# Designs tried in a protein design run: designed miniproteins, single chains, continued (6). Part 9

Each design is a single chain, and the fold is of that chain. pLDDT is the mean over its residues in the fold that is shown.

## One batch from the design tools (miniprotein)

Design m20297
Fold by ESMFold2-Fast:
Structure m20297 (fold): chain A 118 residues (1-118)
Amino acid sequence: MIKLTESGGGTFAEGSSVRLSGKVSGADLSKSSVFWIAEGATTGARGVAGLSADGKKTSYGDRAKGRFTISADFANNTVYLDMSDLKVEDTATYYVGAFSEELLRLAFGEGAQVTVVG
């Protein structure tokens, strides 16, 4: 079974930076596409960032482009989201997701709450 464990959430000042991490077990990250989604209390779920299974192709949602970076450490089976210049509108629960191409299975973490105060 694929298990994702998130860390790095909390309460942050506007303009600050944070790194979220998602540790993946039960799937090989080198054979999995990975992504981050954000779910706000009023805005619903949205795509934040994605990374292809080979680590070569990235994609970003409109709010993330230019401020956030997705990366992976394949040796440690960990996905990162580096968030810079935090805005109050970035307040959301952030979920790491993984799609294992080998297992044909999609899994999500339990979510990391990020609260940005201005």
Scores: mean pLDDT 83

Design m20298
Fold by ESMFold2-Fast:
Structure m20298 (fold): chain A 59 residues (1-59)
Amino acid sequence: SELQEKIDEAVKRAVEELGVDEETARRFAQRSAQLGATTPEQLYENIRLAVDAREAAAA
């Protein structure tokens, strides 16, 4: 599906740029899509925000 292709693109970018594992990035992307994100840019930004929040909580 078109949505799955956008999720795959956002996950690939997040793994490459944020250093998160694919499974974690995919979970964040799927949650983001459930909340209404429809573009790779929105999916990526929501992955980044989730990663930042997780790192802040672990500090």
Scores: mean pLDDT 82

Design m20299
Fold by ESMFold2-Fast:
Order: C-alpha cells, then structure tokens, then sequence
Structure m20299 (fold): chain A 74 residues (1-74)
C-alpha cells in the first residue's frame, strides 16, 4: 500500500498532469478537447482521493481516465 508521503507525491504529479492535459486540450477540436478536459478533471478528483487516503476511489478515477484516453485514439 502507498505511504502517506507517496500518496501526497502521486497527488502532486496528478495535478501537474491535469494542467498539462488542459493545455493540450486547447490545441484539439471541441469534441476531443471536452474528453481531454474530463481526463484533467478526473486526475484532480484522483489527487483529492489520494490526499484523503482513499486509494480505492483514486484507482476508480484512474480507470475512468484510461477508458477516456482509449476513446480519444478511436
């Protein structure tokens, strides 16, 4: 199980990734931009879950990100 320090670091990285995804979304068509912004929102939700110690909720949000990422490549 991740330590509280590892959970905090993962949350920080997820927030940084969300900012990068939002910047990238500005270069996409509106439909893909909406999906990318949803990915960024889910990454922030996962970060909040990790900060609260809810690893199960964080993993569920990360699974949603993977599903949306796959849809963007279709």
Amino acid sequence: MPSPEQQAEMARLLREQAEAVEAYAATLDPERAAAARRIAALAREAARALEAGDVEAALAKLAEIQALGAALEA
Scores: mean pLDDT 79

Design m20300
Fold by ESMFold2-Fast:
Structure m20300 (fold): chain A 76 residues (1-76)
Amino acid sequence: MKIKVVFPDGKVEEFDVSTIEGAIGLFLRLIGMEIDTGSIVSLVDPDGREIRTIDELLEAARRGLTLHIVIRPRPP
């Protein structure tokens, strides 16, 4: 199963989440962005629901959803 992810710069990347490596790779990319920006980086579906687990990611992929990366400042 593949899932499309829209990055904050407008770039669209496709991830194969059928493998543990593919799913982990996506979450590692998000962690890297959090470290680089110092912000909260979230993966959201079209309804604004946050994807937090591998199971939620697989469900979104099964539903054919396009996910968006959202960067939010950390609260003071």
Scores: mean pLDDT 80

Design m20301
Fold by ESMFold2-Fast:
Structure m20301 (fold): chain A 105 residues (1-105)
Amino acid sequence: EIKVEMSGGAEIVPGGSLTLNATFSGFDPLEYKVHWYRQRPGQERQWIGSIDPSTGKVSLAPEYEGRFTLSAEADLKKKTLYASLEMRNLKPEDVAVYSAEAVKK
């Protein structure tokens, strides 16, 4: 399990868009799924969704459908996985600490 943590809460404008990027390297990217999470102060970590770079299959929690888009690209030669979370129609509750994890299948 590899974790990348991101934060951009101060720049969030309601109704705007923001893209977060994560890069994972040093492993076989097709053996892993990328899971995205967020955590607001005083709350449990909430699962947003996952993407399988080998199939392109995306799973999103229902509250994020239509607003959030996950993408991933695998560089097999470099053993690198690039993942992005695009957030559209931003709400005040989107101000949170975001993290991405590569989890072995």
Scores: mean pLDDT 77

Design m20302
Fold by ESMFold2-Fast:
Structure m20302 (fold): chain A 94 residues (1-94)
Amino acid sequence: SMEAIEASMAADATAEAVKEDAERMRRLVEELKTAEGLEKSKLVAEIVGLYLRISLGADTHPEVVKLVKEAMRALDAGDYEKAIELLEEAARKA
């Protein structure tokens, strides 16, 4: 039906957006490794914004949100490499 097609298209668009957000978050974390001062603060703000946006998909992409939460904990612990690996896995599962 038309409603089923619209729902499928919306789900596909959401999955692609979540994947793009996770991939962007990974790139920002890589940049964060060498960033200092104001640049570091800007990168952290963008990372937090992407995390919140991905978290809106918790009901439709619970495994992706779980991986992104684990990546944020790794970042808080200073484990940038683990955060990057978790975000790469999140992007693959989206």
Scores: mean pLDDT 78

Design m20303
Fold by ESMFold2-Fast:
Structure m20303 (fold): chain A 100 residues (1-100)
Amino acid sequence: MEEKIKEAEELFRKGVQALRQGKYDEAIKLFEEAIKLYEEAEGKDSPLVANALTMLAEAYLKQGKIDEAIKYAEEALKRDPNNIFAKQVLERAKKLKEEK
């Protein structure tokens, strides 16, 4: 379990770096792999899974994939209802959807 968490943390960190560099497809893949490892280590209803889902939603939002951003931000809130960043990503995505 601890080894999976460390691997997921490395993937998450690489995903954040890819996101900062505008490499959104790379960031998405890295966050998806991190989510799988966090779920295997911590279970589905984990703040670590919710954080990774939030960053996945942010990556989709930066690509302009608004429906995917909403989907994953809502999923993050199902896993951790108190995740402030997931709430912020969800509100930004909903606002952008209403502007079209």
Scores: mean pLDDT 86

Design m20304
Fold by ESMFold2-Fast:
Structure m20304 (fold): chain A 73 residues (1-73)
Amino acid sequence: MLSKEEIIERTIELAEETLELVRANPETPYVVRFAALVAASAAYLAKKHPEGFSKEELETLLRFAEEVLERVR
């Protein structure tokens, strides 16, 4: 099972990949672009303040980041 630190790092990795794909695809719908920015912002907040997030909250954030990535692929 992933540790809290591993979940944060994976979420950041997915958020960065998502933002790169959004920049490469000008046809990405604005609602999906907004969701990508929200995922990235939350991921970086979790990295700076990991104590502010429970493991369950981070797992929810990771699932959200995965869903957003699948929508931009």
Scores: mean pLDDT 81

Design m20305
Fold by ESMFold2-Fast:
Structure m20305 (fold): chain A 68 residues (1-68)
Amino acid sequence: MEAVKKLEEAFGKKLSEVAKKLIEILKKEFGLSDEEIVKRVVELVRERGISVTLAAQELIAEEIRKKA
């Protein structure tokens, strides 16, 4: 999956299985592109100092709020 590879490259470490699953949900359930996922996760991690897993969880919460 392209988003996982780019995030691993950007942060210099392997993503957890939980992080990979959350990214897959963002792509399959919410229709986000790999590029959009990478951009929004990197922004959240750098600006808020949170993990990739927490950033992906926050994006899922934001997408749920948009649909509600």
Scores: mean pLDDT 82

Design m20306
Fold by ESMFold2-Fast:
Parts: C-alpha cells; sequence; structure tokens
Structure m20306 (fold): chain A 94 residues (1-94)
C-alpha cells in the first residue's frame, strides 16, 4: 500500500530519521502509484537535502517539474531548486 509507505516515510522524516524516510519514499515510487508519486519525489528531495546530498535533492525536485508539471508539488519543488541555486551561488562566491 503506497499510502502506508508514504505515511511511514513522513513520520521518519518528521522524527529526523532521514535514511529510514528515504527507504519508505523509494517504496512509494517503486509502487508507481501516480497519485502519490509527485509528493514522494518531492519528499525524497527534502530527505536528500537533509542528508547533505544536494545533487540528488536537485534530481528529485527536477523530476517533479518534468514528470508532474500539473502537480501542486511542482511549484514547491521549483522553489526548492531556487533555494539550492542561491545556496550554491553563495558557496561559489565564498
Amino acid sequence: DAKKYFEEGKKYYEEGKYEEAKEYFEKVIKSKDKNLEAEALYYLGLVYEKLGKLEEAEYYYQKVLTDYPNSKYRKEAFEKLVELGVKELEKAVL
């Protein structure tokens, strides 16, 4: 049940257990439940960002934009990509 995997992933994310959250959101994506896939991709982006894996975070946020352009999570993912771009620009300038 993709919804149960998504709920467990959110619970682990809220508890700061990002590796466990990642496993559950990956299970949602593997289930190919189109109703939850955009949201799960967005949360995977959040998880990878918390793990300091910014390239993976960007990948998942961008995947929401390309694969789910009509999802409400598209705008949220776009905002995260802008934030990550600003952070990387600040690092490049030192």
Scores: mean pLDDT 81

Design m20307
Fold by ESMFold2-Fast:
Structure m20307 (fold): chain A 97 residues (1-97)
Amino acid sequence: DPEEERRRREERLDALAGHIAVLEDINPDMSEEERERLLRWAAELSGASVEEVRERTREWRARLAGPEEEANALVQETLSRSSALFKEEGLEFTFDN
């Protein structure tokens, strides 16, 4: 179903973009090269373009700049969603499946 595949792509894109926005927030000294690598990585995993990832990440950064309590809730939600996606794709931060 093309609509279901598009929905799955959008969900992956949103989860990955949110993850990148959180990483940028906790690592404000992140280099431009590191940012570009994360954007390309997310584009490859989601099937989206680098431009789409960049735009979605910008939207997430705007949400994270909101009230602290709401921003903290969004961080937790985003990390939960990206963790689930990483497990689905067989990617784990600890290198263990």
Scores: mean pLDDT 74

Design m20308
Fold by ESMFold2-Fast:
Structure m20308 (fold): chain A 73 residues (1-73)
Amino acid sequence: AEELLERFRRLLETDPLEAARLLRELAEQSTDPVIAQNLLHLARTLEELVKLGGPSEREREAVAEEVRILLSA
């Protein structure tokens, strides 16, 4: 979980589309359908933000915190 979150945070800064792909992979591996749906929603949100020029610092912080909560459940 910790290694995954650190990798995700790095990808958010350097390659947010790859960060979205990682969230989709985590959703496929999740046994909880609510967690899977939330991860897929965050992946789609990141993909949309990339089309708008990429996530801001605040948006990256918000997404990373949401992912941390989901991975801790």
Scores: mean pLDDT 82

Design m20309
Fold by ESMFold2-Fast:
Structure m20309 (fold): chain A 92 residues (1-92)
Amino acid sequence: MDALVAAVEAKLAALNAAAATALSLAELADVAQLALATALASSLAAANAALAALVAALAAAAPSLAAVDQTIAALLKKAGNAAKAAALSEII
């Protein structure tokens, strides 16, 4: 459990840093880039809140490893899909 909690906390810190960067980029962009940066920041903030809730749940209860792994995989898949959508919209 401790290693899993530490991994989730590391992802939470990375999402916080990414959200801060997206907000900074909003100051410099044209209208389209501003809208994209704002949408990304909102999505990252939601993912960050979900990860914080998962860490709290892990600390409060002893869920099965399979259930925890499945929940983390689902959160990471959502974050990955958002990143892929953003990358695809830029080029291919």
Scores: mean pLDDT 57

Design m20310
Fold by ESMFold2-Fast:
Structure m20310 (fold): chain A 55 residues (1-55)
Amino acid sequence: SEEAKALLDQAKQKAKQGDLNGALALFQKALDAAKTEEEKKKIEEEAAKLIEEAR
């Protein structure tokens, strides 16, 4: 859970930098580290937002 949150935060930073590939890789790691259904759903929603923002 803490690991998933840290990875998601890193994915957000990569997306803001325009590094879509880096953001996607970190998103995948965050999803793998997620332990609950709610956490996975939150990560998926944030990832979709990051991809939209990075374009």
Scores: mean pLDDT 77

Design m20311
Fold by ESMFold2-Fast:
Structure m20311 (fold): chain A 66 residues (1-66)
Amino acid sequence: MRDAVADAVLAEGTKQAKNEEQRKAAEDLSRAIRAGDNTAVAKAMKKLIDLGVDVDAIHEAMERAA
């Protein structure tokens, strides 16, 4: 379950990434989800929002994988 959600986040985040910082933030979020680290998930999600990534599309990908 967590692995499927993490993979979906990585795929959507990587697809949207326009630069290395956005790609790394998506990778950090995916890793945090796999680890079950809620604090790291919140931090990575905030970073994606601050970088202008479409987090609504990421949430949709997570719901489809859950």
Scores: mean pLDDT 79

Design m20312
Fold by ESMFold2-Fast:
Structure m20312 (fold): chain A 116 residues (1-116)
Amino acid sequence: ALEALLAEVAAHNPALAERLRFLEELARALEAGDLERAKALLEQRGIDTSGADAEALRERFRELLQEEIASLREARAAAEAKLAALPPGTPEAEEYQRIRDAATAAIEALEALLAR
């Protein structure tokens, strides 16, 4: 579950944890039919919700999920490329392993949300 990932990610990548928490809160608001909460969450991120109905908000949510998944795939590929060039067991290699693993877990969690 996405919530289980948040606790692990928050200590090492607070920016990613914040983005994942935002997407989880937005998903929960949309599932509950709380359009005012969904609009408030999007507007806090600088996203215009003027004239948006429930369907428009759900489509924007899918777009945000796809954008985050694409960004995480790029981050994972970059981490894998760095890791391939580094000696195993170094602190730098362990950092890129952590980035790769966090990105992989986040991609899987977001793809599960997108598949709903």
Scores: mean pLDDT 82

Design m20313
Fold by ESMFold2-Fast:
Structure m20313 (fold): chain A 73 residues (1-73)
Amino acid sequence: SLVDRVLEWLRRAEPAERVRLYNAAEAVKAGEPLTPEQEEAVRELAERLGVSPEEVKRALVEAVERLEAENGA
């Protein structure tokens, strides 16, 4: 699934990249507009995975929640 691919990407990503995507996921979950930097991070991931930025935003929220649950956060 797309969520599983995003989760795998997050697990392998550099710490700085993971933080940017975490911040983007928080903004999406809160219904807040993303910053230009967060929009760029989402677009880059979407291009990498061959999907739309909109699909990445939805999958990213679920992937981050699952990763946080695994780490006891």
Scores: mean pLDDT 81

Design m20314
Fold by ESMFold2-Fast:
Structure m20314 (fold): chain A 61 residues (1-61)
Amino acid sequence: MEEKKERYKKLALEAGLDEQSAEEFALGAVEQGLSEEEVKKALETARKQAPLGRAAARELG
């Protein structure tokens, strides 16, 4: 049941989001019914606009 949330959260963490941002991103993605590929594309877009790795707390998904 929660496999999608956990998987999307892990993808967001690997993209450089912190735990809170990754969880919120995963919730939004699940609520919108996004596929795994769409989640990966959204993370790539977010990574371009807000350099992840430190803590770009500006408009993180």
Scores: mean pLDDT 70

Design m20315
Fold by ESMFold2-Fast:
Structure m20315 (fold): chain A 59 residues (1-59)
Amino acid sequence: MPSFAEVRAAIEAAPSVAEAAALYDAWLEARLAAGRFDGEEALALARLLQAIEDAARAA
């Protein structure tokens, strides 16, 4: 599973909202399964994903 910086960059570069959401979900599940969950990292990525979703909805 990629690092926080790698998954953030991948979400920012994702060609669709669905792909961005899938990247976030996969990262979050992997971190939870590994016992490496960081709430601040998760919140930062969730806010990024929400901003991408809001922009897509406004179009």
Scores: mean pLDDT 79

Design m20316
Fold by ESMFold2-Fast:
Structure m20316 (fold): chain A 115 residues (1-115)
Amino acid sequence: SVVVTESGGGTVPEGGSLTLSSKVTGGTVVAVSWVLDSPERGGVGVASITSSGKTSYDKRVEGRFTISYDASNQTSYLHMNDLRPEDTGVYYSLAAVDNGKMLLVAGEGTEVTVV
């Protein structure tokens, strides 16, 4: 079975930094996307990375957030800098995984609060 394990959430001051991680086991990762579920907007795409290293960012986080992927450990990192109150919410990693068939598997969600 595919397991997605997220970590790194917390409470940070405005202008602060935080790194979220998402480790995938039980299949071969093709891509990872991070989605913010915010009280204001619902589900909004934040950043994505493929196993080949291609990245994509939402305009609101470009220049502030960086996504990276360690293929040897199947772990994605979302490096968040210059955090704003609007970045507050629950961050979910969505992994596209091949385990004999293509699956989209979500993490449990990681809370981030910017004060």
Scores: mean pLDDT 88

Design m20317
Fold by ESMFold2-Fast:
Structure m20317 (fold): chain A 80 residues (1-80)
Amino acid sequence: SSDLDYVINQVEYLRKQLEAGKISIDEVVTALRRLADLFEPSNPELSKILKDTAEKLEKAKSKKEAVDILDETIKKLKSL
C-alpha cells in the first residue's frame, strides 16, 4: 500500500539520519509517534508497530541499540 511504502521510506530515512549522528533517539521517537498518530485512523496495525518501536527506542541505551531496533522494525514493515 502507498501508506506502508511511505512509512517504510520515513523509517529508513530516520535510521540513516540517526546512524549518521544527525538526529537524536528522542527526535526519532517523536517522529515515529507522529507517524503512528497520522496513520492510526486508516491503519491501526501499522500505527501499533510504530508505537511499539517508539517505546523500545525510549528504553535504548545506545545509538547502536536504537539502529538495531529500527532495522527490526523495517524488516517487520516489509513483511506486511
Scores: mean pLDDT 89

Design m20319
Fold by ESMFold2-Fast:
Structure m20319 (fold): chain A 87 residues (1-87)
Amino acid sequence: MELAERLRELLDKAEEALKAGDVFTANTYLVMAIILATSDLTLEERHLSLEEKLVKLGVDPETAREIAERIDRLNAEVEPKEKALQA
């Protein structure tokens, strides 16, 4: 599961940066993970949920759910902090 391993590495780095208070670095790794998860999808497949997109790319359904939930949680934490830093 090469894609899942790469995504987990990026998400681990994003979570570490967020815990350290480095919102910019956390957002950078999160964006890289989202791009990696979606870059090879057709226009038709872009309608799918992130979990479904990962399954299409060959990730196990359980692993795809884990990664999608981690991305959603990080997005929810990073977005408010990113906006606050630019205020």
Scores: mean pLDDT 73

Design m20320
Fold by ESMFold2-Fast:
Structure m20320 (fold): chain A 70 residues (1-70)
Amino acid sequence: GPMEEIEEIKKKAEKMIETAKKYLKGESRDKVIELSKEAIKLAEEGKLEEAREKLNEAQRVGTLGVIEYM
């Protein structure tokens, strides 16, 4: 149900924040953390589709940040 989806989004966002802290630097790290925190807020407001969009954006930024470091 919606509460299980909220908890799933929050767990994914928290994992992204921890991954960004370990593997990203500078602006890419800060943006992944910001987008992930926004996803948590949107999920808590019941805006599940918007929260997933923010998580997808955070994943994209994180992936590009890793590629630029390689």
Scores: mean pLDDT 82

Design m20321
Fold by ESMFold2-Fast:
Structure m20321 (fold): chain A 65 residues (1-65)
Amino acid sequence: MKYIAVAKKDIIAKKSDELSIKKGEIVELIPTSDSDIVKVKLLSTGKEGLLPTIVVLENLEVIEE
């Protein structure tokens, strides 16, 4: 199952496997086997990366499931 979310503010990648996201970007959230990590895909570019679940909860708003 996939969830669609919108970025409420800019997210800056802190690690090489993380994804930077601009405010207003639409992303697909893909759960991983680790509950503390979410895979994120930018719908505009198709780029994928990982984000800590806490960063997702603080900075992204789920709009579609």
Scores: mean pLDDT 78

Design m20323
Fold by ESMFold2-Fast:
Structure m20323 (fold): chain A 94 residues (1-94)
Amino acid sequence: MVEYKEIEHPKMGKMVLLYDEEKNLATVAPTKEEAEEELNEMKEKNISGILVDTGAARALLKDGKIINLSPIASLIPDLDELVENVKKLVEELK
């Protein structure tokens, strides 16, 4: 089952969290459609973790590490705080 949650980031604005309980995968994106596209790609490529897409930058949180997927991912404001908030929301959806 895929759970849907709206989240708000102080600098990035409104974002969407999708969590797939069966695969234990999560995605965060500016829109539900973008979050769903990222989640489907993770499933097809057998990628695990939490993928954050701000529209301008992408990062993957896996095994406690942040992997920058774009040259500007390090410019995501308060990325560590966003990641911790997403992890807490994912645990609440279990």
Scores: mean pLDDT 72

Design m20324
Fold by ESMFold2-Fast:
Structure m20324 (fold): chain A 70 residues (1-70)
Amino acid sequence: MPVIRVTLDLSAESEAALRAAIAEAAAQGGRLEVVLAPSPETLARLGLTEEQARQAGERARAMAAQAEAA
């Protein structure tokens, strides 16, 4: 079964890539794997440090895992 990996850098371009990857995974019956890798330019636009973005990504993953377990 194909695995479609998409990298999210918190930009509009990565959001469009995520939507395309979801459609492609659905069309192929594959699994979607999402990786968070924010760019320095995106972090500057959001007023975040790389560490703050990393922590936000970790919290989002933890909340998703907790929701799946509940």
Scores: mean pLDDT 65

Design m20325
Fold by ESMFold2-Fast:
Structure m20325 (fold): chain A 64 residues (1-64)
Amino acid sequence: IDEDYVKGVLYEMQAAFAVHSGKPDYAAAAEWYRKAAEYFRKSGDTENAELLEQKAAEYERKAA
């Protein structure tokens, strides 16, 4: 079991919750997606890390 991969999944779930709540928090979602990407990179999952970094940038733009 890769602990960094598990943490990446958990942070991705937190980001999704922030987006899909009754009061979406796009700034929080961007932070959670960045955190998820960090842990996917640590686990060696560079492709998912890059996708989540792109998602973080999109939600950061929505928050601005």
Scores: mean pLDDT 83

Design m20326
Fold by ESMFold2-Fast:
Structure m20326 (fold): chain A 65 residues (1-65)
Amino acid sequence: MDEELREKLEELREAVERGDTEKVEELMISLGESRETARKLAEESKTEEGRKKLLEMIDKAIEQL
């Protein structure tokens, strides 16, 4: 379970860095976010500030696994 979660979080990090909004949305949904929230977060990841915040959160989540 935790290994699968780690893999998804690392893939999410890469998608955020690439600006792959569609992939970010898909991964957020697979991690348990609602479609509405996942879409909102994916759109926010297009901004420099939003991307930075998402990367920080993902890195912290990975550290806690």
Scores: mean pLDDT 79

Design m20327
Fold by ESMFold2-Fast:
Structure m20327 (fold): chain A 84 residues (1-84)
Amino acid sequence: SLEQQMEEEKKRKQALIDRINEVYERAKALADELGDEVTKKYIDSLYKEGLKAIENGDFQKAERILKALESLVEYLEKRLAERK
């Protein structure tokens, strides 16, 4: 039904928004600790594009951007570990 389809889309949007916010906050905190302004701007750009993709229902693009942000978190964690 149309109602089921709308509920599925709503749940998927909520899940993606929750995940992108969580990953964004983590990535920004790590970039801040490293003092990496270039990476911070890139994170902001990806976050903005990701939210736009979710809003437009482009879930493939949103998932791709989320994966890119997750990869940046992993990269920044490795960089931070090297400084200790």
Scores: mean pLDDT 86

Design m20328
Fold by ESMFold2-Fast:
Structure m20328 (fold): chain A 87 residues (1-87)
Amino acid sequence: MDKKKRARELTERGRLARLQGKYEEAVELYKEALSLDPDNSEAWANLALALAELGKTEEAIEYAQKALSINPHNLLARAALGLAQDL
């Protein structure tokens, strides 16, 4: 119970950091969230998108594919793949 609550809080903090252009901070927060809840497709997709925004194309592709392996209909993960492949 506490792990999923903390993962949710970390994911929201990561999202806020990303909205502020703090992509490195967002990546760290999403990675912590995923260490607590590794089956969260949305958190994997958000991590991939933040990495693509940092130009870390290889990691962005890997984690976007991880998000799609959990939820093949994750539109954010597909968007992250598109962005990473254009870098």
Scores: mean pLDDT 84

Design m20329
Fold by ESMFold2-Fast:
Structure m20329 (fold): chain A 109 residues (1-109)
Amino acid sequence: ALSAEERRTLDELLEKTMKKLEEIYKRYKAGELSLEEAIEKVREVMRELTEELLERFRDLSPERRARAAGELARRLLKWVYENMPDMPQEVLDALVEALAEGVERAGEA
C-alpha cells in the first residue's frame, strides 16, 4: 500500500495535471487548438508529470515508484473518461501511451 505522504504527493500531481488537461480540452472544444496541437500539448503535460513524479519519488524503490505511477495513471484516466467525454480518440490514445511510458520509466529508475 502507498503511504499517506505518497498519496498526498499523488493528489497534488493529479490536481495540477487535471487543471492543465481541462484547459487543453476547453481550448480544443472552443476551436482554439487543432487536433494536432491538442495531442502535442497533452504529450507535453504528460512528460512534465512523469519528470515531476520521478523527481518527487526519487528516493523510492523502482517497484514503489512504478506502483505510485500506476495508481496515478489509473486515477487520471478514470477522471478523463468521466469528465472529457468529447475528447477525440487520438488525444486519448496519446494520453494512454504517455502514461504507459511514464509508468515504465518509473519502474526502471
Scores: mean pLDDT 86

Design m20330
Fold by ESMFold2-Fast:
Structure m20330 (fold): chain A 99 residues (1-99)
Amino acid sequence: MARTLTFKPSEREAKLLGVSLDTETTLTIYEPAKRVTVKYEDGVIKAYDENGNLVAEAKNVADPVTTMLLLLAEVLDRGGIDAEVTFDKEDMKKFWGEE
């Protein structure tokens, strides 16, 4: 059940985040999941289920926070109300710029 969402930053967001106005973030949801581990690697957000299967990804991420929240909302809404989220702490440090 692949679903794709595409969005671009506003002029203000592009200036604040240091990205191009033409940056088009693509969010793809492959499968619903109740438990997800999120990783952020070089401008790509990936979500995996408890079996290590890729359930969602986002590419060309202009706003990582908003993109991650949208990804989680789409995956977990289909997974049910007992959903759990885990973040890779080392990947999240890189995501927040705390290197």
Scores: mean pLDDT 66

Design m20331
Fold by ESMFold2-Fast:
Structure m20331 (fold): chain A 72 residues (1-72)
Amino acid sequence: GELEEEIKELEEELKKIDEEIKKLEEKIAELKKSTSPEARKERLELEEELGVLELKKAVLKVVLDKLKERLK
């Protein structure tokens, strides 16, 4: 019941974060091809945002693993 729903919601949230990380990584890779000051500034901002999302993903994975252990 409830536990399976919680796990499903967290798995969906992780999938969304993975998609967002992928998009940011692609944008960062494109910006790295440019030597413009504007591209460099945008890249640094996106790299900071990427770091925040990776930290959120790590926390959610720990929570998800603990919930899955309770299901065993």
Scores: mean pLDDT 84

